Designed miniproteins, single chains, continued (4). Designs and how they scored, part 1

All scores and structures are predictions.

Each design is a single chain, and the fold is of that chain. pLDDT is the mean over its residues in the fold that is shown.

## One batch from the design tools (miniprotein)

Design m12001
Fold by ESMFold2-Fast:
Structure m12001 (fold): chain A 81 residues (1-81)
Amino acid sequence: MKSVETILKTVKESLLSEDPSSEPTFLEVAKTILEMEVRRNEKSAEAFLEFAKTQSPENQKKLEEALEKTLKEVEEEKALE
C-alpha cells in the first residue's frame, strides 16, 4: 500500500499539473485522506505532518489543524472502546 505521504504527493502532482488553480480542491482531498489514513493507522500522522511541512505556511497550518482534530477524534473513539 502507498504511504500517506506518497498518496498526498501523487494527488497534488495530478491536480496541480492539470490545473494550478486546483490548490483549494487539493487541500480538501488531502484532509479527507488524512482523516481516513490516521483513523486506520495513527503512524500515518507522522507522514502527513512531514508532507504538511513541504506546503506553504498557511496551508501547513490548515493541514496541522486538520491533523490535530482527527487525532483528537481517534483518541476519543479509543477511550469509548
Scores: mean pLDDT 69

Design m12002
Fold by ESMFold2-Fast:
Structure m12002 (fold): chain A 56 residues (1-56)
Amino acid sequence: MEENIKRAAEALHAVGGLPEEAARKAAEAMVKGDTEKAAEIAREAGSQVGAQLAGM
């Protein structure tokens, strides 16, 4: 169980560009079957990264 969450979190962080903490929360929600919450967390984290890049 933990290994699946860790792997999904690493993929969301490395490939999806999400912060490590947000990626871990999204992965945990996915494993629990809360796909909608996982997508919401990923979208919020992605929007924050985009805003930071726009400010550069």
Scores: mean pLDDT 69

Design m12003
Fold by ESMFold2-Fast:
Structure m12003 (fold): chain A 62 residues (1-62)
Amino acid sequence: AAGDLVEALRDVEAPEPQGLSFRKGDRLRVLREYPDGDLLAESLATGRRGLVGRDDVRPVPA
């Protein structure tokens, strides 16, 4: 859900400007969920925002 933390399952280098690049183990904050399964997230490591595939992340327990 929006406001939740997720953790990157793998390294991702986004080719598109709207995509978020991250490393396996990075913590991301979910800002928005889209109906197609994409997330808008902010990297806690870099402060950057962008689109993330839902299958590239997992929920982090609160």
Scores: mean pLDDT 78

Design m12004
Fold by ESMFold2-Fast:
Structure m12004 (fold): chain A 80 residues (1-80)
Amino acid sequence: SSLLEKARALIAQILASTDPSEIERLVKEVLEIAKKMSVEELEQLSAAVTDALLASTDPAVQEALARLLVELRELLAELE
């Protein structure tokens, strides 16, 4: 999926970022892509966000990814 590939690239940028403003912008971009996704794509994205959260040692990145994961779970609940 081109949407899933784009979202994964943005997650990689979140993990590499040290700027809280950039992290927030990237999270918003992932969420806008997620709103266009199927259930299968959202499940795959949620797994990728969970893996990224577990790999991160930056508290700002962890908080942003945890918030994104909550938003993705809400989107999944609306589609199921």
Scores: mean pLDDT 86

Design m12005
Fold by ESMFold2-Fast:
Structure m12005 (fold): chain A 75 residues (1-75)
Amino acid sequence: SVEEAVERIKELAEEALEAAKAGDWKTAEEKLEEAKRLLEFLRSVTPRSELLEELERYMKETEEEIRKIKEEQEK
């Protein structure tokens, strides 16, 4: 269902963030990519724009946090 897909995207994003905090960039990138792919699929199958906007914001915030962590750890 749409609701199950939303939950999975959030779980993947959280797993990506945890991997990034642990310095496991391969896992972080893999989980983030999977979450983004599911979000793109969700965009194509549901007209629920408010839900999609909230989820897109959540993903962008997560991706930005991961990027910041990576930059700090690579210095």
Scores: mean pLDDT 81

Design m12006
Fold by ESMFold2-Fast:
Structure m12006 (fold): chain A 75 residues (1-75)
Amino acid sequence: MMSKEELEKQIETMEATLKELREKHADNAEAQALLDEAERLVKEARRYLEEGKIEEAMKKLQEAGALIMRTIEMT
């Protein structure tokens, strides 16, 4: 099971990745839509983590990760 500290670091990594992908795919509307949803899920994960809801935070990060991977594959 991931610790709260490990999840926080994963959130920080995903936030950095989202910023880089958003700059790389600035002209791709489909990629921007996927990144917008992934960013929303990462923000929800951070909120759950702040509330101590580790399982809910993990679920949101897994969903965000899938969208991030789909965006990477669009190149």
Scores: mean pLDDT 83

Design m12007
Fold by ESMFold2-Fast:
Structure m12007 (fold): chain A 57 residues (1-57)
Amino acid sequence: MEEEEKRKKLLELIGRILRLIGELLDLRLAGKLTKEEEEKILKEIEELLEEADKLEE
């Protein structure tokens, strides 16, 4: 993978992670975040972080 393509993919993954964090924070601030929903969103963020880490290999 070319460095440019790799950076583009990383930025896309970062954008997805930031969106999920924003959703988590919005739900928490609104008092609508359940423990179960928080766990599911955090797990999804973790999976995206693992995908980003593989791109650094």
Scores: mean pLDDT 79

Design m12008
Fold by ESMFold2-Fast:
Structure m12008 (fold): chain A 64 residues (1-64)
Amino acid sequence: SPIDRKIDAVVDNVLDEYGQNPDWSEEELEELVRKVSRHLGLSDEQIEETIKRFKERKKELEEK
């Protein structure tokens, strides 16, 4: 769906930033997810889903 594409795009973009500079704290990354999601017009519920997917994807990358 268009909303899922926006959510996945936010997650991918923030994970790319994290991969390029791992000095980003988890709190800073979560705030970045919120800012980008709000800018793209996502609702509060969709922002929470974006944060959830971000945390799941970040954990997957750190388990490698």
Scores: mean pLDDT 82

Design m12009
Fold by ESMFold2-Fast:
Structure m12009 (fold): chain A 66 residues (1-66)
Amino acid sequence: SEELLEEAKEIVRNYERMKEKGLFDEIMTPEDKELYEKLKKFVENNDVEGIKELLEQYRARARAAA
């Protein structure tokens, strides 16, 4: 889905904004950094299926932590 790819691009942009503010290493966990790197790679490759699976895993972890 084009919508899913755009959502993934927005998430990558948000991580890039955090890096610009110098907060990336201060606030982000190792898991968040791994998510960012994998998501960036999937976006570069237009891997919609990989994006979907990765975001579902991320959202499941977020719900379990809440």
Scores: mean pLDDT 75

Design m12010
Fold by ESMFold2-Fast:
Structure m12010 (fold): chain A 61 residues (1-61)
Amino acid sequence: SPREEAERHARLGEELAARGDYAAAFAHYGEAIRLAIELGDMEAARRYAANAAAVLRAAGR
């Protein structure tokens, strides 16, 4: 389902960020946000955006 697809993108973004691949992580979080918005799930979209912001902070390490 699109909801499961959004969660898969968010999980992959998290895994890529853990490896230091922040550009790929942001691309996958972007897809998760897009899918959440298309589903009308603004709570999920806000959560994915917050996770992307945390990745940005980690990129400063």
Scores: mean pLDDT 85

Design m12011
Fold by ESMFold2-Fast:
Structure m12011 (fold): chain A 59 residues (1-59)
Amino acid sequence: SELEELVERAKEVQERAAELSKKMVEASKAGEDTSELWKEIERLNEELKRLLEEIRALA
C-alpha cells in the first residue's frame, strides 16, 4: 500500500540520518569540519518531516 511504501522510505531516511549523526559525533571529537555532515542531516530531517506528515494524513 502507499502507506507501507511511505513508512519504508521514512525508515530508510531515519537510518541514513542516524549514520550521519554518528559520523558527525566522531568527526567533532576528532576536531574535523562537520559543516557538510550537518547540512546533510538537516536535509534528511526535513525529508523525514514531510514523509511523516504524509503518513499521518493517510493513517
Scores: mean pLDDT 84

Design m12012
Fold by ESMFold2-Fast:
Structure m12012 (fold): chain A 60 residues (1-60)
Amino acid sequence: MLEEVKKALYENLSKEEAELALKVYVMVEILGMSYREAAKTLGISERTVRRLLKKAKEIL
């Protein structure tokens, strides 16, 4: 469930990185957005999107 994802991220990352990682996870894995679209929406680089998604998947 999304709440389990949120809890795991907040326990393993800083608040700021956890919030961003959760948004990336929802946009890419749940909504099916491309890395480029998620990056543009969040105002971050595509490299940062890939890094945060990798970290989220490692934590989960």
Scores: mean pLDDT 80

Design m12013
Fold by ESMFold2-Fast:
Formats: structure tokens, C-alpha cells, sequence
Structure m12013 (fold): chain A 55 residues (1-55)
């Protein structure tokens, strides 16, 4: 679905940003979750959990 593709893109972009500057981990995570919330609360929760595993 379009929502699943957008979720994957948000997670991938966030992982790339964290790899470029690990000091911005929390800021990147918050931004990714905020973007995902525009799709749905469910997708936002999935993005939050995926990025939490990288902490």
C-alpha cells in the first residue's frame, strides 16, 4: 500500500540521518514520528518502535 511504502521511506531516511550524525538521534526520531503521524497513528507507532530498537 502507499502508506506502507511511505512508512518504509521514513524509516530508511531516519536511519541514514542517524548514521550521518548519531548525536541527532533523538531529534531525527521525533521528526520521523511526526512525519509518520500525518499518515496515521498506527504508522507513527510502528516508526517509533523501529527507531527505538536502534537506541
Amino acid sequence: SAAEKRKAAIIEAAKTAIEMNPDDFELVRQTAVALASKISPEIAEEVRKALEELE
Scores: mean pLDDT 81

Design m12014
Fold by ESMFold2-Fast:
Structure m12014 (fold): chain A 54 residues (1-54)
Amino acid sequence: SMEEELEKQRIKELGEKAYKAFSEIDDLRRKGADPKTISELLKKMNEEILKEEE
């Protein structure tokens, strides 16, 4: 069904966004960003992924 095709596209797009976001966070960590800032960014990313699943 069309819902199945849209779901597959959504999952693929979320995976790509998550990978890019993790790469950016890793770059910030390597540049010496504060661990608290990194934790807050990870928390926001998890919240975004969970909201997209709903």
Scores: mean pLDDT 73

Design m12015
Fold by ESMFold2-Fast:
Structure m12015 (fold): chain A 70 residues (1-70)
Amino acid sequence: SIEELRKRLREVSFEEAGLTLERMLLYEEAKEAGAYTPEQQARLAELDERIARLTEEEKRLIAEIREALA
């Protein structure tokens, strides 16, 4: 149903927000230190992959909601 799609979209958006905040914190730490550590770079790669997957799901959900409303 459209309600289930909207619920999942909210869940995906919330998870994206959490990962984006973690990415921002790593950026601020690196800015203070003058560079990312290898551990921070590895975590950024993991965050980028997870955010990319969630962004794909978000786009799919939005398309499905639009189709259901057409």
Scores: mean pLDDT 87

Design m12016
Fold by ESMFold2-Fast:
Structure m12016 (fold): chain A 57 residues (1-57)
Amino acid sequence: AAVERIKALVDEALKAQAAGRAVEASALLAEAIALARESGDPEAIAYLQSHAIAVPP
């Protein structure tokens, strides 16, 4: 499901950020945001926002 994939991408992005891999973290977050926008799933968008990740309209 989109939500599970988004959660996995966010988790990997946070791990990459903690390891100092900013480019990798940015790419993973961009993928998560794209999936949330494509799905239109309010739960997925809410999950990203709960982690202070902005989702553009």
Scores: mean pLDDT 77

Design m12017
Fold by ESMFold2-Fast:
Structure m12017 (fold): chain A 96 residues (1-96)
Amino acid sequence: SKSDVLRAIGIALRAIGTLLDLELLESKLDSFSKEELEKELEKLKELLKKLEEDLEEVKSLESSLDKEFAERVVKLIEEAIEKIKKLIEKIEKKLE
């Protein structure tokens, strides 16, 4: 349906925006104080939860979406999740 397609597009755009924001954040990590790193870590953990919810939502819509489109959106969300997990590990190491 059109509403399912629009919802999936909205989720995909959020995943793309997240990937761009993560690239910018990673480039600035070496300039951050311990307090700034701790604040960014908490933001990333909340963002991870939201993307995992987005992934479950898109998977629930797969039967009503074009297969190739659905697979592309899922891959975008999975890429964003992987990037966040790697960045969380990188920040946690800096806080050791």
Scores: mean pLDDT 88

Design m12018
Fold by ESMFold2-Fast:
Formats: C-alpha cells, structure tokens, sequence
Structure m12018 (fold): chain A 98 residues (1-98)
C-alpha cells in the first residue's frame, strides 16, 4: 500500500501544478502498485492500494483538464490507475467464497 500511496501523493502534487503528463505517469505507477498489492494476498494492503489508485486516477483526470496539451497522457494514466484500483478492490472486497 505504501508504494501506491506515494504514487497517489505525487499524482496529486503534479495535478496541483497543472502537469498532466507527470500526473498521468504517477497515476499509472499507483495502478501498477495496486495490481501488485492485489496479488500479495493481503486484503488490507489491497484495500489501501485500491483507495490510493482511485485518488491517483482522480488527480490525473483533474490535471488533464488543467493541461489539455497532455490530456491524452493524463487520461491514459487515469485509466491504468482505475484498472489497478478495481483489481485491488476485488481482491480486498470479494466475500470469502462459500
């Protein structure tokens, strides 16, 4: 979860600066970290990583709105972060089967 949280914080920093490209790159990193947390078998780590990746995706979308020249990179990063967040949320939130 720490790696995903660090990446989310960087995405939020870049979004505040209006850097859509770097916000997108940071969001992509948060998504990858969440995907790794999902595969760790630790449901709490997966939950925290899912929340961090979701925050990073939101930051990248906001950065893309402020920096239209890099809106494609920001959107790509947001999509990657959403994918990681979904994978981690499923790993954390699925009830035990049977």
Amino acid sequence: AEEAREAAERAEEYAKKGDGKKAGEAASRAGLAADRAARSGDKEEAREAAEAAARAAKAAVEAGKRNPEHAIEATGGAISAIGGAVTAALAAGLPPAG
Scores: mean pLDDT 80

Design m12019
Fold by ESMFold2-Fast:
Order: structure tokens, then C-alpha cells, then sequence
Structure m12019 (fold): chain A 60 residues (1-60)
């Protein structure tokens, strides 16, 4: 799945790759709070604080 691949890329330090895969997952499952939370962590890792805030708000 895209979510699984995103998690693997995040663990490898490929935060941009993780973001791409999490966004693909969210196109299919837009209400997946875990995916939004993981997207927020990936945005934080690259210093995109605006993206991180948006993703975390969607995870609530």
C-alpha cells in the first residue's frame, strides 16, 4: 500500500518520498487520521511547518 511504502521511506530518511506516498494514500482514504499524522511528521522533518500544521489539524 502507499501508506506502508511511505512509512518505509520515512524510516530510511526519504521524507520527500514519504510525503509523496502519504498524499497518494490520502487521495484514496482522505479521512485516514493516521496517514495525516504521518504526513505531518514528514513535513516537520523537512522544516515545512505550515504543511505540518495543516496535516495535524486534518488528523484531529
Amino acid sequence: SYLEKGKELFEQGDYMGAITEYLKHLEIEPNDKEAWENLGKAYEAIGDLKGAKYAYEKAK
Scores: mean pLDDT 90

Design m12020
Fold by ESMFold2-Fast:
Structure m12020 (fold): chain A 66 residues (1-66)
Amino acid sequence: SERERLDQEGKRLVLEAGELSKYDPETAAKAIELASEGMKSEDLEEARRLLEEARRLVEEAKKKVE
């Protein structure tokens, strides 16, 4: 289901952001917060929007590592 897919994506984003917190703690913290809110959201459209923003922040933080 869409909800299960979003939950799996959110968990992945939280783990990735956690690993990036030592390089970019502020961006990582924001990504974790957005991913957590996306997983808690009862509105699937809002959940998708929040997880997409979290993914964007994770990708931004990764650029500081590479």
Scores: mean pLDDT 82

Design m12021
Fold by ESMFold2-Fast:
Structure m12021 (fold): chain A 92 residues (1-92)
Amino acid sequence: MTEIQEAVERLRQTAAAAGRTVEVSIQGDRIDIVIEGLSPIAITALALYLIGLELDGAEVEIKISGSRVEISASGLSDEQILAILSHIESLM
């Protein structure tokens, strides 16, 4: 199992323990994430973090519908993917 696969599994377990759901798909330099059950404060913190990534040259799309957040990001290094997963885990 890669470090990224281990981070994804930790995030899924942390989300489930917090009563939330997380779906993650990773292909090369792209990550697609769907999260349900985040608070408005957590959604705001996540959106600000992702805006920072786009300003640093990543391509980011965010869709918010109530407590559901859908994220697509590309142009990412493995370190950036791990940082995204870790940041989301911290919001659970």
Scores: mean pLDDT 83

Design m12022
Fold by ESMFold2-Fast:
Structure m12022 (fold): chain A 85 residues (1-85)
Amino acid sequence: MEHINKGNEAFERRDYDQAIEYYEAALKEDPNDVLAWINLGHAYTRKSEFDKAIEYYKKALELDPNSVLAKVGLDIAEQGKKAAA
């Protein structure tokens, strides 16, 4: 929880690199944290690193196939990648 909260604070400041570090720290403590995988996807989407965003949203969906938030994030990242091509 603490690493996720600090990651979210960094994300709100648009410090996506710092947000990524905190979300990665959360995943080292709990690799089954679906929200941490989703938040990594969001941070990489904001950096326009759509391939990494897609990878992390897919990890979230492997853990929770019914996650609406992960499905929406994945669709946005795939559309971003398509628009960049």
Scores: mean pLDDT 85

Design m12023
Fold by ESMFold2-Fast:
Structure m12023 (fold): chain A 66 residues (1-66)
Amino acid sequence: MEKVEELLEKAREVEREGEEDRRRLLEAARESTPERGAALRGMARATETAAEIIARRLRERARELE
């Protein structure tokens, strides 16, 4: 079974990876055409939202193991 500390560390890892992916997409958007840049900014927002949802679920699971 997953331990509370492992779930909390995984949540932090997901948030870190999401921030890195978001940063890369935003950098690519700045170097792209306006149309492509808009799509890449949309992907960056989706990536951030997905990471927040996953991290929240991991923290909720950790709380359930208390």
Scores: mean pLDDT 82

Design m12024
Fold by ESMFold2-Fast:
Structure m12024 (fold): chain A 61 residues (1-61)
Amino acid sequence: MFPDPQSLAQASIQQLDNLVAQGKLSQKEAEEYKQKLQQHAQQGDVQGVMQTHQEAVEKAD
């Protein structure tokens, strides 16, 4: 388990890079989600990080 929003955002960014490598997400979409993840992490917003991650994964499907 990741105890903080910054660690969660980093883990999500790793997953987004994997989705781009699989062709399931565009690099531009991944960049937009990465920026949103970083913003939520800077604010200490765990829920915002989690929601952004879910949106990115759903988009990749």
Scores: mean pLDDT 80

Design m12025
Fold by ESMFold2-Fast:
Structure m12025 (fold): chain A 62 residues (1-62)
Amino acid sequence: SLQDEIDLALGLMQLALFKRIYGDDKEKIREGAERFIELLRKNGASDEVIEELRKWAEELLK
């Protein structure tokens, strides 16, 4: 849906911003990602969007 596309785009942009700001500080990236993903879940993001964002967050931590 369009809402899923918007939620995914917002999540991916925020994850990219965390990587930009925190660089290789994996703990700060992880904490920021977890908090933002939880915020999206509380605001009605689908389980599919949440699962996709978790996968991208894990990729950023490699």
Scores: mean pLDDT 85

Design m12026
Fold by ESMFold2-Fast:
Structure m12026 (fold): chain A 59 residues (1-59)
Amino acid sequence: AQTAADIADLRRLAELSRKAAEEWEKLYNEGKVPDAKQIAEDARRLADGLEAAANTLAG
């Protein structure tokens, strides 16, 4: 079903966004990118939103 595929895609994107947040946090901690902390926070919020959307569709 399309809904099941959409739920799976949303969960996969949430996972990728969490991994991106971890990488940006690492860059911030290494002093390489000062704005990386904000980007990491934005990526975590995106992941939370995608996960919430997937849970809503799943019922």
Scores: mean pLDDT 84

Design m12027
Fold by ESMFold2-Fast:
Structure m12027 (fold): chain A 56 residues (1-56)
Amino acid sequence: SHHMMMHQRALESLRRFVEEESDVAGVRTAVERALQDGLISEEEARELLELARSRQ
């Protein structure tokens, strides 16, 4: 569905951002916005934030 495509694109963009961005606060802001906009789930947000912390 169109919703699934938007969800997938948001996840791919955030995963790339986590890998490229050295500022955990910047990653946190982007993840919080995506969660607030309903683009990702709470579980996905948690995984992205843990990934960001592990890479810093």
Scores: mean pLDDT 77

Design m12028
Fold by ESMFold2-Fast:
Structure m12028 (fold): chain A 65 residues (1-65)
Amino acid sequence: MERSAASSGGSGAGELREAGASEEEMQKVRDAAIAAGRRTGTGEGASRGAGDAAQEVLKRLQERK
């Protein structure tokens, strides 16, 4: 847990909030993590789902110049 690479983008919550993501967008990331975790039965599957959803939210926020 002491490795910075695991912290950066792992949860995505701090970065998403700094970028102006709404609570609904953060809930979407959590829902994706839960769905992926249930499909795979693993924490890594849940993390992958959360990462994918966080990337989609970040793309939407980057749409604003």
Scores: mean pLDDT 64

Design m12029
Fold by ESMFold2-Fast:
Structure m12029 (fold): chain A 62 residues (1-62)
Amino acid sequence: MSISVEVQIARMVSHLINEQKLSEDQAYELIAKVFGWSVSTVREWVNKAREEAAKEGKEHLL
């Protein structure tokens, strides 16, 4: 199975929070900076990935 970009971003956010002890907003800002996206876009995609993972029991992909 291919991993969507949204799921990969959600994983990066979790890694930054757990390893670097960043806030969720700080993690979103770093991802937005790396990819040249808005923080709002990153937050929306992470939330969407979480909702989809919950529906399908794929929370391990986050």
Scores: mean pLDDT 73

Design m12030
Fold by ESMFold2-Fast:
Structure m12030 (fold): chain A 115 residues (1-115)
Amino acid sequence: SIELTESGGGTYKEGSSVTLTSDISGDFSSISLIAWYRQKPGKPLEFVASITSDGKVRYGKEFEGRVEISVDLAKKTATLVMRNLKVEDTATYYTVAVSGTKLIFGPGTQLTVVK
């Protein structure tokens, strides 16, 4: 019943910033945590950031100070702002919602960072 749809990817220059957004449909009140993960070409899934329903935020070690996660309850959106983009940030970025025992993934948005 919960669906996530990410947007904001595309091609960006190294050193720029990007805002990735996930639109959340369905029973938003059942969500206990929203997280951003990414998958780089040929690499495992990597944790980027999370926010709990009570507002606790957590960042992956490589992202601390460079990314910011937020949720807009009225708009039902989760947002990830990434600053000082690196070529190594090229990946598909996914949102994950935790609802009870269920993990729900969005289809992802592709970010390509070029020199």
Scores: mean pLDDT 89

Design m12031
Fold by ESMFold2-Fast:
Formats: structure tokens, C-alpha cells, sequence
Structure m12031 (fold): chain A 75 residues (1-75)
């Protein structure tokens, strides 16, 4: 749905902001931010699975989370 696509774009925009903050952060704060993204991403996916959300939507959220964690680790 258009609503679902808008949500996914909002999620991408949020993580883009987090990467900008990550680049400006100390090494200690960077590790904290990665852990925060990992924990929030996993908890969101677990809740979606528990509540039988559409698999295609869960897969898209998982892909966004994984891509942003990988990008943070490469900075």
C-alpha cells in the first residue's frame, strides 16, 4: 500500500539521520549507536513476526535494518 511504502521511506530517512550522527560520534558512541540500531531493528521484526505481519513487509524492514548496520560498520 502507499501507506506501507511511506512508512518504509520514513524508516530509511530515520536511519540516514542515524548514520550522519554516527559519523560525528566518538568511537564509544558509535558502538552504542550500532547496538541501538541492532536492538531496535530486531525488536521491531520480532513484534511484526509475532503479530503475523505480511512476510514481504517484514523482509523489506529486515533488509533496511541490515543495509544500515552494514553501512554504519563500513564508516
Amino acid sequence: SSQGQQYLQTLRDYFNTMIDWYRRSSPSDRQTLIGYVQTMGQNSIDVMIQNNWPQDFIDQVQQIVDDYIDRMRQV
Scores: mean pLDDT 79

Design m12032
Fold by ESMFold2-Fast:
Structure m12032 (fold): chain A 64 residues (1-64)
Amino acid sequence: AEEYIKKAEELIFTNDPTAPEVKEEVAKILREAGVPEEIVEKVLNAKDPFEMIEALGEANKYLK
């Protein structure tokens, strides 16, 4: 769970988080971690890094 969020954050910090390929990689990580598709959709629809971080924060609540 924690490892998946760290991998998602690393992708966001080292790449353009608004790029479709980065969003797809983050979405894949969240799906593997068992995060609901509703939250994954928020990641895919994020328009900026702040929206992406907000979606990751919401995803983390489902991992506890």
Scores: mean pLDDT 73

Design m12033
Fold by ESMFold2-Fast:
Structure m12033 (fold): chain A 85 residues (1-85)
Amino acid sequence: SAGDDFARALTGAGLALQHAEDPELVGKHVEEAVAAAERALPDLSPEQRRVMAGALERTAEVAEKAGDLKAARRAREVAERLRAA
């Protein structure tokens, strides 16, 4: 369900923040969060989209500091799509 994917995306974002000093774990958790956010996107409320976009921006910052520019870019792209919808 969209609610399950919303929860998975927030969990992935939180785990990326928790493991900010481990680039491999950051990349993995950002990827999981982004995939879940993309699945949930069509069915999210405007408030859920705002919360998710904020979480993905925080994970993008962590990925960028960890040197994973690809993960950071992907998280920001999905955050922009969440805000645009």
Scores: mean pLDDT 84

Design m12034
Fold by ESMFold2-Fast:
Structure m12034 (fold): chain A 73 residues (1-73)
Amino acid sequence: YSQEEIDAEVYAALGEIYRALGKMAEQKGDVEGAIEDYEKAIELYRKALDIVPSPEIEAMLKETEAELERLKA
């Protein structure tokens, strides 16, 4: 593992945590909190992808973007 790979993994892991928090907020009826958490997850996934390209992280980013758009509709 290079430092860049570690940094990318950390950003991706934080993105997963915020995405999970967004889903929990949504289940509680906290739409505003869910939007904030999904936006944070998207930011973190993008930071991970800027360091190391990953089809898996790219897919997670796309899924989270779709979840956010659904809530804003």
Scores: mean pLDDT 84

Design m12035
Fold by ESMFold2-Fast:
Structure m12035 (fold): chain A 118 residues (1-118)
Amino acid sequence: SLTPLQQALVDIARAALDTAREAIEKGLSPEEIAQRVADAVQAELDRYLADPSLGLTPEQVQALIDAAARITNAIVDAIREAREKGLSPEETLERIREAVRQALDDFAARHGLPPVPL
């Protein structure tokens, strides 16, 4: 079973990836995709921060805030690079998945956390 922190990281990452996929499938602009991803990440983060029963420490709360920002920035950067390179929607989505995976791995390593299972 996942810890509350690990579950929050999984849920935030999945919300970001699912939102990016849906926005790309709808043919939205990079700016609209970025905004929808930011909104989805913030909504999941707020849901976890609003639940005191999870017993998250202040340090874990700050870790989640940092992780949410890193995931959002990784997706925005991947979309920008994909647009600059003229990648297809499918290639763009693959770059987004790779960027999120890398952001989570880097974050976990910096905070001494186990790998986040996606």
Scores: mean pLDDT 87

Design m12036
Fold by ESMFold2-Fast:
Structure m12036 (fold): chain A 56 residues (1-56)
Amino acid sequence: LLEQAERLRREAEKLIDEAMRLFQQGKKDEAMQLYERAFELLAEADRLEAEYKAQQ
């Protein structure tokens, strides 16, 4: 669970970095889609981390 949460957070960071680059290139719609995906992954990571803590 915790390891999976860390993986999702790192994947989200990569998507955010890519989204920022696309935004700077004027590809705002593509950037927004990546931001939405990244926030979805962060929410899932938070859920997995909370589940892990509940099992301790």
Scores: mean pLDDT 81

Design m12037
Fold by ESMFold2-Fast:
Structure m12037 (fold): chain A 67 residues (1-67)
Amino acid sequence: AARDELLALAGEYARQGKAKQAMEIATPLVEDPDDLAAAYEAASKVFRELGDQEKARWFEEKARELR
């Protein structure tokens, strides 16, 4: 499921020592587990910060689909 994929992504960043990126993705899911769009928007921001514009755009489109 989409939530499981976002949590897996956060877990991967945590294992890589990227705690800030892991928290940015996980925090929206903890604060409002039903606001999946906010979690995708956070993931888009993280990928943009990392310079991965293609993945950032993909998550941005996914957030838009949920609205």
Scores: mean pLDDT 74

Design m12038
Fold by ESMFold2-Fast:
Structure m12038 (fold): chain A 83 residues (1-83)
Amino acid sequence: DEEKEKEELEKLKEEAERVLKEAERLIQTGMSLDPSVEEAKKLVELAKELLEKAETLNLARNAYNAAMQALGLAKSILEKIKK
């Protein structure tokens, strides 16, 4: 069971890192003119901090959730720019 927990932790960290990289890419692609870009950058910074400290599944889930929030905000910024 401990080995399965380690596997789940690694997979969750990898997924959080993937989501975080996508969020950063969208923020760089989405223009710096929307004030929500600064909030998205703060969420990315928080997610990186949580991911660095993610030694348990619960901490890794928190990092993943923060990364997902950053990605969601980045996507919403791009949708507003399209209008």
Scores: mean pLDDT 76

Design m12039
Fold by ESMFold2-Fast:
Structure m12039 (fold): chain A 56 residues (1-56)
Amino acid sequence: GHMEIEELREKARELREEARKLLEEHPEDEEARLEAEILEGLALILEGVAKLLESK
């Protein structure tokens, strides 16, 4: 329902904030860059799922 969709969007925002923080704290760390890319990918998936559920 609507609550699950909002939770997915909230989690996606949290993952993006975590990715931003990693890059800010470790700007020259290759591992941090890869972790940030993974977090952004997960956020994109969660947003996609939320959009799919909202269209029902």
Scores: mean pLDDT 82

